Designed miniproteins, single chains, continued (5). Designs and how they scored, part 23

Each design is a single chain, and the fold is of that chain. pLDDT is the mean over its residues in the fold that is shown.

## One batch from the design tools (miniprotein)

Design m16764
Fold by ESMFold2-Fast:
Structure m16764 (fold): chain A 92 residues (1-92)
Amino acid sequence: SNKLIAEILKLIGNALDKGINVNVTVDGNNITITLSGLSEEQKAKILSAVSILKDKGADVNVTIDGNTITINASGLTDEQKIELLSAISESL
């Protein structure tokens, strides 16, 4: 949807402004977000935001490798993808 594309672009822009590399891949109901160059504070905020969504029943898995976080979410509606992207953007 146009709203989903707008939220992806918002995340990319916010990440670039903060020196963070971001990659977003959408495949049907699945979304993968990779963020690299993160501070410890940014990692903590992202993990907190993802934990809240997971507690709400979202199928979200997080992998941490140094200053890189990879978020895999599956079975999501466009509205749930937008919520995830917005929460991650606000964490940066």
Scores: mean pLDDT 85

Design m16765
Fold by ESMFold2-Fast:
Structure m16765 (fold): chain A 100 residues (1-100)
Amino acid sequence: TEAFREVGRRLREIAEEALRREPENEEIRENAERMLELARLLEEGVEEALRLLQRVIEEYLREEGVTREEVVELIRETLASTTNEDTRLLARIWLEALRR
């Protein structure tokens, strides 16, 4: 749950930085706006964001024919090997959603 709020704050910082650096780039603006919306949901509506992510994960598992256990293992391997803090935060979010 705290990981969701942390990622929300981080996504907002990344989006604001991108908009400041390239304010006239339409693609970056669109992506930054989507990131700001996601950041708001993660900071203010953690339960709603978790429910949405849970549904997306369940659809992915069904379509790909993989198990929750396989995805959890892959995420844990990523957490063990990654040096990128944003990747670690995203992996923690996925694990939280998968544990529900």
Scores: mean pLDDT 71

Design m16766
Fold by ESMFold2-Fast:
Structure m16766 (fold): chain A 90 residues (1-90)
Amino acid sequence: AKITNLSVTVLSDTTVRVSWTVEGVDPEKRYFYVVTAVNKETGETVTKIVPEGATSVTLTLPPGEWEITVKLINAETGEVLAEASTTVTV
């Protein structure tokens, strides 16, 4: 499995939209996504669980420089099947 086209759009001074695509998933298996944003100056962390079938999420982030990581997790095993990261300034 692979996460592709990871993008972040700043919607306001407190809100970002994270979007991605995924390929190479087994359609007979259950998955979810873990989206984690880490403030690069403070280490503050915001985590959101995204259900199977969704490929975007809105996060409320205070202003700052953030590293955003999207992980695809096997729901049965907890194995990380794919991940991608990017940075955004809010």
Scores: mean pLDDT 82

Design m16767
Fold by ESMFold2-Fast:
Structure m16767 (fold): chain A 79 residues (1-79)
Amino acid sequence: MTAEEQKEGEENVRKSAEVLIKQYPEKAEEIEEVVKKMIEAARNKDREAFEEALRKLYEILLPYLNEEEQAELERTIAL
């Protein structure tokens, strides 16, 4: 992965986090902490830490997701 691709990936994750924080401000601190851990895990190529952070993000968002969105996330985790 090039430095440019890594920068774009981190920027996209940050933008997604900002959108989620605007929609769920009561969960802003939890979302920011999890997103930070995901970025750090990706930089360190730590798959286990990345999957752990991703799971925590799903748990935070799960009450706000509709049935179709929940099924999509479960499918993504299973893949």
Scores: mean pLDDT 69

Design m16768
Fold by ESMFold2-Fast:
Structure m16768 (fold): chain A 63 residues (1-63)
Amino acid sequence: HMEETKEKIRKTRRESAIAAARDLVERQGLTPEEAVQALKRLFPDMTEEELKEIERVAREVAA
């Protein structure tokens, strides 16, 4: 079923988005909230679930 392939693709995208979130917070000095908003613009097809995970990572980096 296509769900299996989509899940693997989502994992790869998630890793890329997490790396981008770290960069936005560390390099650009964005707040976790701002990083989430920027990533929503960069990856408009991200789910709310993925955005929450990214926010969590951004908070860890910002701490």
Scores: mean pLDDT 74

Design m16769
Fold by ESMFold2-Fast:
Structure m16769 (fold): chain A 86 residues (1-86)
Amino acid sequence: MRFVFRLPEDGVSAPVALPDGSELVAVRRGDSVTVLLLRDGEVVGYVVVDANTGEVVERSPALEGRLEVRAERVGDETVVTVETRL
């Protein structure tokens, strides 16, 4: 599945439901975007990317190869694309 979030500086996305009952939330703090995988309101995984380049800075080991995150700056916003293999 593919999801697209548009985040201003210090923005938080609405949660997006996945077919397995988990949720994705994207949070931007300045030049960092964190994509959170939530289950029953608890964080079970995350990916941190640069808001301008989309470079992966950090990820939880459980999401390696299962969650692909791209980000690019468009004006004042970062466009975050998340592809799931969950």
Scores: mean pLDDT 79

Design m16770
Fold by ESMFold2-Fast:
Structure m16770 (fold): chain A 74 residues (1-74)
Amino acid sequence: SSEIEKLKEELRKLEQELKEMIEKKAPSDEIIAKLEQIKKLRVEYLRAKGASDEFIEEVTKKMNEEIARFKQML
């Protein structure tokens, strides 16, 4: 659907922004904020695609582990 396509495009843009922030060595707090935005949008996208709650939980856990790594650098 058009809504799923919009979510996918927004997610792609946020992921590109995150890549650029990391390459430019942006502050860890800003990277964490971007990762939190990506996590929220990724969950919305997966739910729209009909992913199981179990799969969404696994993806969320992996994202939280990535966020925790950047928090350790603060």
Scores: mean pLDDT 86

Design m16771
Fold by ESMFold2-Fast:
Structure m16771 (fold): chain A 79 residues (1-79)
Amino acid sequence: MKEKAVEFAARVYELAGKPLNEKEREELLEEMSKAPIEDVLQAVADAAELLAEKFRAEGDEEKAEEARRLAEEVRELRE
């Protein structure tokens, strides 16, 4: 599950224009391992929603929609 959380977080970073390299992904996985998975998934979903609001404010409807879908996918993982 935390590996999936890292993949979703990496997609959020990529949408924000800061794609993670291999070392950064490993560091993120290590940090995520220190917290409950529910808190990690909530943080990733919140970040994706914040990014969607930012893109919407900038008029980038396509990226806003992509970020909203990311938040929905992360919420589905919490079941």
Scores: mean pLDDT 80

Design m16772
Fold by ESMFold2-Fast:
Structure m16772 (fold): chain A 61 residues (1-61)
Amino acid sequence: KETVLSEDTTLVEGEAEDVVEYIIQLMKENPDIIGYQSLGPGVYELIRKDGKKTILKLKEV
């Protein structure tokens, strides 16, 4: 499950292994997302074709 904190930051509930699968599913459904990179444990950056970046964070507390 996801919770949007702002336009560029989203919290994702789940286990760390499931977050990568979630990102792959987002890329499949959203052709504007051309890649992702890990910024640290439970933190990922989605790279869009227009150069914008979206941060996904695993919900900890």
Scores: mean pLDDT 67

Design m16773
Fold by ESMFold2-Fast:
Structure m16773 (fold): chain A 62 residues (1-62)
Amino acid sequence: MVQELRERMEQLLRDYGRQMRASDPETSTQLSLEAGRQVRDLLREMDDQQRRQQQLQQQLQQ
């Protein structure tokens, strides 16, 4: 469900934000890049899930 992926993204951003505040600048930069990659992947998955859900709804409507 798209909601679960959204909650995952929010949790991921919170966790990375907390770690970045506790880390050295170099580590914070690395964490920021990793967070960006993870968010990008989650956004892709959300888009895919939304499309799939739309298709399933249309198929079941028959």
Scores: mean pLDDT 75

Design m16774
Fold by ESMFold2-Fast:
Structure m16774 (fold): chain A 94 residues (1-94)
Amino acid sequence: MPSLEEILEFIEEQVKEARELGMPEIAIATGEFLALARYYKEHLDPEEFREIVEKRLDELLKEGKITEEQARLLRAGDYAGAIELTQKEVEALK
């Protein structure tokens, strides 16, 4: 399993490449969140994990990078539903 530093470096490189390829910010933000959430869920207790998730989702909503519906699904731990919604939003932009 990669370290947090390796995950953060990988995410930063993938985000940069995705932006250069013209990927929508909603897809980039969702992917970054899911990668970080997977790491934190394994290393934090459930309450600390919830606090970090809420803070990150609030930041993404304030920046307009995700929708309130995506934030609701991610907050509920419905990652499959959040991915499906992100795909529909990306397709709507084409």
Scores: mean pLDDT 74

Design m16775
Fold by ESMFold2-Fast:
Structure m16775 (fold): chain A 93 residues (1-93)
Amino acid sequence: DDLEQQLKLFEQLSDEAHEFMIPLYEKGLEVAESKGDLRLQMELLFWLGLLYERLGRRDEAIEYYRRALRLAEELGDAEMVARLTRRLARLEA
């Protein structure tokens, strides 16, 4: 799974690198929203959730994952729905 390999690499980045990525993903989300690109919005919301989770900012991570889950359900992306549901269950436990 290419996503699983990307996640492993992501986990090795420093907190400073993760913080640097946030404004890039937030700008990408703004552009995706302006274009109505639901797939790109979902992916960027998922990555923002991962960034905040890695930084220990649990409440922000949950909020971004919930937003991503709504779009994944709208898109019928069963794999992303499953991934997001598992991550939310872990964080809310």
Scores: mean pLDDT 83

Design m16776
Fold by ESMFold2-Fast:
Structure m16776 (fold): chain A 85 residues (1-85)
Amino acid sequence: STVVLTPVGDDRVRVTNTGDEEVTIVLSDGSTITLKPGESAVLDGSDLAAIEVNGEKVAYVDGSTLSDRVTVTLNKDGSKTITVS
């Protein structure tokens, strides 16, 4: 599964599910947003706590991954791609 995080100004981030499975976004208040394939959401960057893809979690706040099966790629346009193997 693949998720793209794109900065969109005002400390906001667009999260796009570019994979073929559902993705769950975990917010800092404990609420969640589910993105189906091809869906996106724009969030305040301070509200984004973690991304869960196929049961694997990625720590967003510190830029580290929670699993060695998760790869984070920094793209030239300033976006990040998160892939779960």
Scores: mean pLDDT 69

Design m16777
Fold by ESMFold2-Fast:
Structure m16777 (fold): chain A 78 residues (1-78)
Amino acid sequence: APQAREIEIIEIPIPEGMSPKEAALAALEKLADEAIARGYGIAGVSVKDGKVVVGLIKADSREEAERITREALEEVRA
């Protein structure tokens, strides 16, 4: 488990007419490629106060970033 790493938090407003789950999945799909290209993995996604909150953590490799992001996607789909 990551203990202490460079962390970036992104908050995205949920548009009217979109469900929180749809907004979370759309945010993950849009941000995944950009985050991985920057050397970050998406560690988690939550919904708070009408916003999707996405947590990114710095990864040591592209493969680690992809693994972290895949685990978060599987959790959101469950």
Scores: mean pLDDT 76

Design m16778
Fold by ESMFold2-Fast:
Structure m16778 (fold): chain A 59 residues (1-59)
Amino acid sequence: GAEEEVEAARRALEGARAATTRAQALSMLHDAQKILERATSEEAKELAREAIEAARRKL
């Protein structure tokens, strides 16, 4: 449900922020992109977009 989507997006954002290697950043970028594509909740979409931007900053 929406809460599970938000939780997944939140974890992706945390993972992106914690990424210390290019490989980790790429993995988090792909995960966040998939979450964004499947998300139906606006909160989850926003968190997924933040995760994508956080991962991109690490690349």
Scores: mean pLDDT 84

Design m16779
Fold by ESMFold2-Fast:
Structure m16779 (fold): chain A 58 residues (1-58)
Amino acid sequence: AEEEKRLREAAEIQAKAFREMGYDVTEEDIERIVKAGRNGLPGAREGSRQIAADLAAA
């Protein structure tokens, strides 16, 4: 219950930070982080890192 809300908040905070850096973060990226978190917190971290790497490569 509350874990899902926390994952959403964390994903939105990360997206906001990336957008402030000038990266183009989509809502699909945010949703991916949230869903990865539902299967396990390590998955959420890896998902976030992968998105960050993709954004940095752009």
Scores: mean pLDDT 68

Design m16780
Fold by ESMFold2-Fast:
Structure m16780 (fold): chain A 75 residues (1-75)
Amino acid sequence: GLIPDFEEVDKTGVLEVAERNPDARERYKRLLSEMVAASIRLVAAQWAGDQKGVEEEAERIEKIKEELKEIAKTM
């Protein structure tokens, strides 16, 4: 959530939050592994000339980035 004290003290601290909160840490690890897998699939789609696959994996990566930002804000 958008908590004023959090915004004032620590604007982005996803790694610090993950280190201090076990649930956030497991979510962080999962999202990192998913981002790596999506990046590999994106490169494979580029080499295969699959433009739709490239767009799909790029969208997936953007959603993962948004979830990582949410960890920094709330957990």
Scores: mean pLDDT 70

Design m16781
Fold by ESMFold2-Fast:
Structure m16781 (fold): chain A 100 residues (1-100)
Amino acid sequence: MLSREEVLEKVEKLLEKVKEWSKEPLASDETREVLEEAAKGLEEIIEMIRKGASREEIIKKVRELARKLVEMATRSTDPQARLFAIAVGSELKDIEDGLL
């Protein structure tokens, strides 16, 4: 089980990756929407951790973000958007497993 500090570091690192991917000049509109939603959700999770939210609240928010990205991937016909949604979702699953 990861410490609160280790969870925060993992979420911050994932947010940095998402922001870097958002700099892709050839990203589709659907890809930008996925990355923007991921960044927003990750920033909310970071704020919750910093404000002392419970582990259960953090797990719930991580699961909510992962579900939202899966829904976006399912609705998208864009392979790039689906790929990034899956990539972020996998990292969120690793964070969730570290919280369990």
Scores: mean pLDDT 83

Design m16782
Fold by ESMFold2-Fast:
Structure m16782 (fold): chain A 82 residues (1-82)
Amino acid sequence: MEVLEEVRKLIEEMIKDPSKASELAGKILRLVSEALRRGEVTPEQAREIADLLRKEAPKLDKSGRIALEQTADAVERLAEAA
C-alpha cells in the first residue's frame, strides 16, 4: 500500500528531525484523510496506520510521541466516520 509506505517515510523523518515532528504528524493526518476520501485506503487499513503510529511513537521525544499518538487517535476517528 503506497500510503503506508509514505507514512513510514514521514515517521522516519520525524525520528531524524524532532523539530519537524508536529509538521510531519500533520502531513500524515492529511495524507490518510485524503486517501480515505478517495477510497485509496479502507477504514481497516487506516486503523493499521493508526496502530503503526502508536507502535513508532515511543521512538520519538516527548513532543513527537504526543503528536504521533494524537494523529493515531485522529486517524482512528476518521476510519470510524468513513
Scores: mean pLDDT 84

Design m16783
Fold by ESMFold2-Fast:
Order: structure tokens, then sequence, then C-alpha cells
Structure m16783 (fold): chain A 72 residues (1-72)
């Protein structure tokens, strides 16, 4: 799972460097480029989407939890 490993590492790194929203956007741009360049199968694209969603939801959940705690 070269692509799944690459996307996980990329997203984790970008979250630390540019923050959650920009990290997700940049990761999706990277995926779009890979789809076009390597003609990825739909099954591979779905696996990438699942991996990105899992990491993004975990990170976004942390930020939302902090925001909600501050507002209460």
Amino acid sequence: DKLIEEVRRLLERLIEEVGLGEAVKRTLEWVDRKIKEEKLEPSTIRRLAVAITAEALRAIGREIDEELAAKR
C-alpha cells in the first residue's frame, strides 16, 4: 500500500505544518494529481478517501472539542 502510506504520512506532516483545513486541501490536491498521473483504479481511490477521512476526522474532532470547550 505505497499510496496509502504516502497519503497518511503527507497528511500527518501537513497537519503539523499548515493546520487542519489547509492540510486536508493540500492532501486532496496531491490525490487528484496522483489519480491523473497514475490512472488510479476506483478501489484505490476509495481506500485513499477512507484513509484521508479517518485522519482528518480525528484531527478535526480534536479542534472542534477545543472550540466547544471554550464556548461553554
Scores: mean pLDDT 75

Design m16784
Fold by ESMFold2-Fast:
Structure m16784 (fold): chain A 99 residues (1-99)
Amino acid sequence: MLEEVRELMQYLFENPDLPEEKQKELIEKMKELLKKIYSDLPEEQQELLSELEIQYFGTLLRLKERGAPQSKLDEVKAKLEEYKKLIIEDPEAFLALTE
């Protein structure tokens, strides 16, 4: 990951009290940066990866807002990494999981 994306992810992860508008702004910025990281992949995989990460960060923000324990947040992060690998290695298998 680019250092900036890592810093933004860490900041959101540690600051659940951020205003919702600020959280959305940071999520959109991360999506743009993630597409840059995956620029060497086909456009379909870039879109799937950026959408997946945005979805999971939205989930993490909601879990934090509801007072979820750190262990649950770590579980969600691990699942994100699993699906990212699947999209890169076998996007058809990833799409089959959503059916």
Scores: mean pLDDT 75

Design m16785
Fold by ESMFold2-Fast:
Structure m16785 (fold): chain A 69 residues (1-69)
Amino acid sequence: MLEERRKKAVEIAKEVRERTQKIFDEANKLYKENKEEGEKVFQEGIDELTKWAEEIGSLALGVLKAELE
């Protein structure tokens, strides 16, 4: 159980880091050519990442609550 949770947590952290880096790289490249387009791409990427993170966080809190009950 603990080993599996740690493995999933590492995978999630890696995915968050990769997604965040990709968003920054793409937005920065566009921002130099078109500030508004770069900002829009960055915001959309962050919104999607936040929604995904909230979904994962909600699932993790549910598991933790079940363990404490």
Scores: mean pLDDT 72

Design m16786
Fold by ESMFold2-Fast:
Structure m16786 (fold): chain A 106 residues (1-106)
Amino acid sequence: SSVQAQAKKDVDLAIATLEASTKRASEEDPENAEEMEEQTRKMAEYARKAVEDPAKADEYVKKASEYGTKLVKIASKASLDTLLAVIGGVIAMVGAVSFTKIALDR
């Protein structure tokens, strides 16, 4: 459906935005780069799963939020501007996934 196609685009955009913010954080804190990239990959994995299986979206949103919280804690050693960009990316991805379920349940 057009709604599912739009939801996929919104989630893909949120993933790309978060990946860009995480890359910047990794450049500022190379020692924690691998762990930040792993948390970002896990968030993206659960965000994609929520679009593919809306019936389990609440479970996937919870998992994405858990990985997002871990990512923000690791990124707290980066500059304030970079940390705020990571927080924004996490909020955008969790929001995109959460609202996708509501849209698809109609």
Scores: mean pLDDT 83

Design m16787
Fold by ESMFold2-Fast:
Structure m16787 (fold): chain A 93 residues (1-93)
Amino acid sequence: QAALEAARKAAEARIQDAENRFKVTEGYANIKVGKAKREAENTINQDPSKKPEAEKKLKEVEDEAKTMIDNSRAELDAVRAQGEAEVAALEAA
């Protein structure tokens, strides 16, 4: 009984750490996209003929940011799955 409760608490702590890491990654991704948007706006303001090129480059940065977030979410999901497996193993024992 006590071992199962301890395992659940440990899993919750690891999940919280993984959630904090995910939030940090999301923050970095948002900063990267924000910088790219500012650079695109500056490029278009200086030379409106470069709008298609600036929009394409912005989309590439947005796609990279999405990949960063997706990878970080996969890591969070893996930590959740590990915690669930540890608890299930103790329940089966």
Scores: mean pLDDT 84

Design m16788
Fold by ESMFold2-Fast:
Structure m16788 (fold): chain A 69 residues (1-69)
Amino acid sequence: SHDIELIERIISGLETLPDEELAKALALREAQEGLSGEIRERVVSAIENAKSKEEAIERLRELLEELKK
């Protein structure tokens, strides 16, 4: 799935980039440009409402598990 692959790439970016603000900004851009509809809103919300980069990664991993069933 394109959505699953893109979310996995977003998680990888968040894990590898040391700058939290830059990592979150790039993750938001990838989600906004590459996703659509409810999945985009859920990914954007997970990143924006996370208190840390680590929390964003955790929420996105939970979303991936739900999407994979």
Scores: mean pLDDT 84

Design m16789
Fold by ESMFold2-Fast:
Structure m16789 (fold): chain A 82 residues (1-82)
Amino acid sequence: MAEAKRREELRRRARAAAIGVVLVERGDEEAIKELEEMEKKKVPEEEIIEVIERLGEERLSAEERARIEAEIAALEERLAAA
């Protein structure tokens, strides 16, 4: 089931991107600095995604996380409809 695994990877990347946007919009300086340091060190994208997922759990409220999950679901529906 390579397709299911690929879908999960894309979903993880989409979630990480949404979390990153929320952190930048909020001006979370500590989270932004951590992500910038990883980019400067050329850390693999997979590891950056794991850190962003952790930051989402630690820094975002349950309501913000629920909003991100809804946004991902809406994006998946739009991709299926397009």
Scores: mean pLDDT 77

Design m16790
Fold by ESMFold2-Fast:
Structure m16790 (fold): chain A 91 residues (1-91)
Amino acid sequence: MEEAEKALEELKKLTEETIKLAEELARVDPSLRPQAEAAKALAVGALKTAEKTFKEDPEKGLEVAKESIKLVERLKEIVERQLKKAKEAKE
């Protein structure tokens, strides 16, 4: 139970960080807004799926949360790389 709660908390933090980075990406390079919005939607979707599964089955919810964390971490890395390139192109 505590492990699943920690995984959901980590997923929430990663999702919030990914949203913030995606919003900054869209602000720095408006042409990348569709990619930024897609990343936000995927991150939020992963969090919602993990939360719903956790309510129905805490053990399965933990596994889904761990898988979602890996997904959101990859999304965050992609957005961070795109944001770095966009900032370098502007500056």
Scores: mean pLDDT 83

Design m16791
Fold by ESMFold2-Fast:
Structure m16791 (fold): chain A 110 residues (1-110)
Amino acid sequence: VEEAIKHLKEALELAKKMLELAREAGASEEALRLIEEAIEQLKRAIELLEKGDLEGAIEHLELAENKIREALKLAVESIKDEEVVEKIQELAAEAIREIGEARTALQAAM
């Protein structure tokens, strides 16, 4: 569980960086909302793991991953700066990898 919490905290910081960069670059309001929702889902997953609810945490981290993927599509469509788009793609990919590592650690503990 501690390993999964570590990975989700890393994903949370990456998602926050993605939000800041997307906001500065003029991403659509829908893209920004989806990143904010992903951040809230990651916070909820961490809270549930700290309380020992592994199944609840998995549901919330899966929602977070889906929202990051949807936000990335909308950000790519709305941001005109190709260098910023590349950085957002890298942050999203890293966040998704950290969520995947958390999921793997939790499934191994179940």
Scores: mean pLDDT 88

Design m16792
Fold by ESMFold2-Fast:
Structure m16792 (fold): chain A 56 residues (1-56)
Amino acid sequence: GALEEELRRAAEEAIASGGGGAVSAGGMALKDLENGATPEQLRRALEGVRAAMAAS
């Protein structure tokens, strides 16, 4: 769905940025997507990825 695509894109961008916190957050988000996390968990993961990128 749209949330899954948005999270995958944000996670890939975070990993590509090379920032330690962003890379870690992106990797975990991709793991959550593979493990079938709930929409609430996916939204929280997206917020975490974006926060990590903004902080780097």
Scores: mean pLDDT 81

Design m16793
Fold by ESMFold2-Fast:
Structure m16793 (fold): chain A 94 residues (1-94)
Amino acid sequence: LEAELEIGVAQVAAAVSLTAAKRPNADKEGLKESARLAQKILERLAPYLTPEEVSALRDAVERLQKAADEGNKEEAIKALQDFLDILSRASERL
């Protein structure tokens, strides 16, 4: 129940970040902020997740960080979508 709530809050935060990244005026600093938020979400949720889920989320965060550093909005959006999809599947398991 607490794990379900924590994942739900994380899904909303990640969805807001994805919406922001899709805006025409989304800049490199905004993408870096989304990457920092995703990393904090992963750290907070790690105790409630399987090793496979943690690994998948870590890969998504690393791709998002790289995309943000390169200013690659398209890849950042893909990484955020993958991050959300992983959280959604984890939520359904709990």
Scores: mean pLDDT 82

Design m16794
Fold by ESMFold2-Fast:
Structure m16794 (fold): chain A 58 residues (1-58)
Amino acid sequence: SARARARQLAALALTGPFNREGAVRAISTVTGLPRAEAAAILDEVAAEVAAGAPVPAL
């Protein structure tokens, strides 16, 4: 669930005004995941979006 939440927050960050560092901090703070894991999830979602995957809609 924390990982799923992090992926949703990462997707939202990619469509909003958040920079990468700010997004990693926010994901880490909200989900309780380490910054390294939050950064990996953000990079994972960014790669999926760059490859043409649809951004998850809430």
Scores: mean pLDDT 75

Design m16795
Fold by ESMFold2-Fast:
Structure m16795 (fold): chain A 89 residues (1-89)
Amino acid sequence: SMEQKAQELLEEAERRAEELKADPNATGSDVMAAISELLEKGKDLPPEVIGRAIARVVRITMTKEQAEEVAERLDHLGLGEAVRREIEA
């Protein structure tokens, strides 16, 4: 179901973010690659779910300032607000 796919995306986002956070060799490019892969996997899901998945990655791997920059880049996809909401929470 779509609900199961949404939950799987959110769980994958958290797992990947924790792996990136734990990896001392992980770069900002690796984080952005993970975000791009989550966007592709979530393309058939509601924007709110995709935004929450991305927000989990940026919240775990980035500073608040870096996360806001990512949100701004995603505004054209309608995902920036969903990312900002999760950062604030």
Scores: mean pLDDT 80

Design m16796
Fold by ESMFold2-Fast:
Structure m16796 (fold): chain A 55 residues (1-55)
Amino acid sequence: MERSLEAIDKFIKEGYKELTEEERQAALAILNGAETKFSKEVVERAIEKLKEILG
């Protein structure tokens, strides 16, 4: 996924209210292009939420 400061900021403002701490951390790692150490299920939920928030 392409790194974008606006995408990260939007996720922080919108995602913090709806996600667990683990899902938030996974989503931020995905946005930043970092290696994920979370379970497949947590990563999949984070990706789903990123698609909902960012389009």
Scores: mean pLDDT 68

Design m16797
Fold by ESMFold2-Fast:
Parts: sequence; C-alpha cells; structure tokens
Structure m16797 (fold): chain A 87 residues (1-87)
Amino acid sequence: MSELLKEILALAEQVASGDPAKIAAAEARIEAEAERFKEELRERLRKARPDMSDEEIEEIAELAGEAVREQLRDAVERLAAQLKAAA
C-alpha cells in the first residue's frame, strides 16, 4: 500500500512537470500497473473461486483492470493539478 501511494505521487509529479516525455512515461506506468493488477486478480480468483471458469475470471479481470486504470489516471491527474496549483 505505501509503495503504491509513493508510485502514484511520483507519477503525478511527472505529469505536473508538463514534459511530454515524462507524461508519456507516466501513462506507460499506469498501463503497466493495470496489467499487473489484472494478472494478480486472475491468480487470486483462481485460488479463491475454483468453481469459476477461466472465461469468467478473464471477464472480471478485464472489468477490474479498466476500473484500476481509470482510478489511477484520475488520481494522478488530480494530484498533478494540485501540485501545479501549489507551485
């Protein structure tokens, strides 16, 4: 949890910089975190719900991954705006 919060803050600082290369790097990291979450969720669901099919697990992982991507992007953009306003 502390690692994720530190990463979100670092991504927000990159976006707040206004540097296109840093913004692109932050977007790539958001995508990577969403994919990592999907993989972790698939493994957790297979262990917790052995009654579920692989197709059902994939559908849940895809929906959850999209939600995580949206939440991370929103959090990063909102924090970046606050960092810019505070500067």
Scores: mean pLDDT 80

Design m16798
Fold by ESMFold2-Fast:
Structure m16798 (fold): chain A 63 residues (1-63)
Amino acid sequence: SAAVEAAIAMLRRVAPHLSAAGRARLAEEFTRAAQRLADQGRDDEAKRLIDAARELGLEVAPL
């Protein structure tokens, strides 16, 4: 979805500037966002968000 791709684009933009604490906070936010998508039956979008966050070095929880 446009919202998921916008979130990923924003993460790509900020990732080089994140502290360890900032990275941990975004990992929690992305995990919560993916869980909300999964709860709505949007599993492909939830997986896309988690996969992109992991590619960018965030330690996100599996769904």
Scores: mean pLDDT 82

Design m16799
Fold by ESMFold2-Fast:
Structure m16799 (fold): chain A 57 residues (1-57)
Amino acid sequence: SAADKERAIEIVDRKVEEGLLKKEDAETMKKLIESGRIDPEVFIQGEKDQEAAKKKH
C-alpha cells in the first residue's frame, strides 16, 4: 500500500540520519520501494527484526 511505502521510506531516511546508510544507497533503495521491486512490508518487518535484535543486548 501507499502507507507501507511511505513507512519504508521513513525508515530509509532514518538510517541515513543515523549514519547506517549512505545517501546515494538510500536514494536507490527508495526508488526500488516506490517501484515495488522491494516489498515495503517485507522491508519494514526486516528493520523491526534488526531493531529488536539490537535492544535484546
Scores: mean pLDDT 77

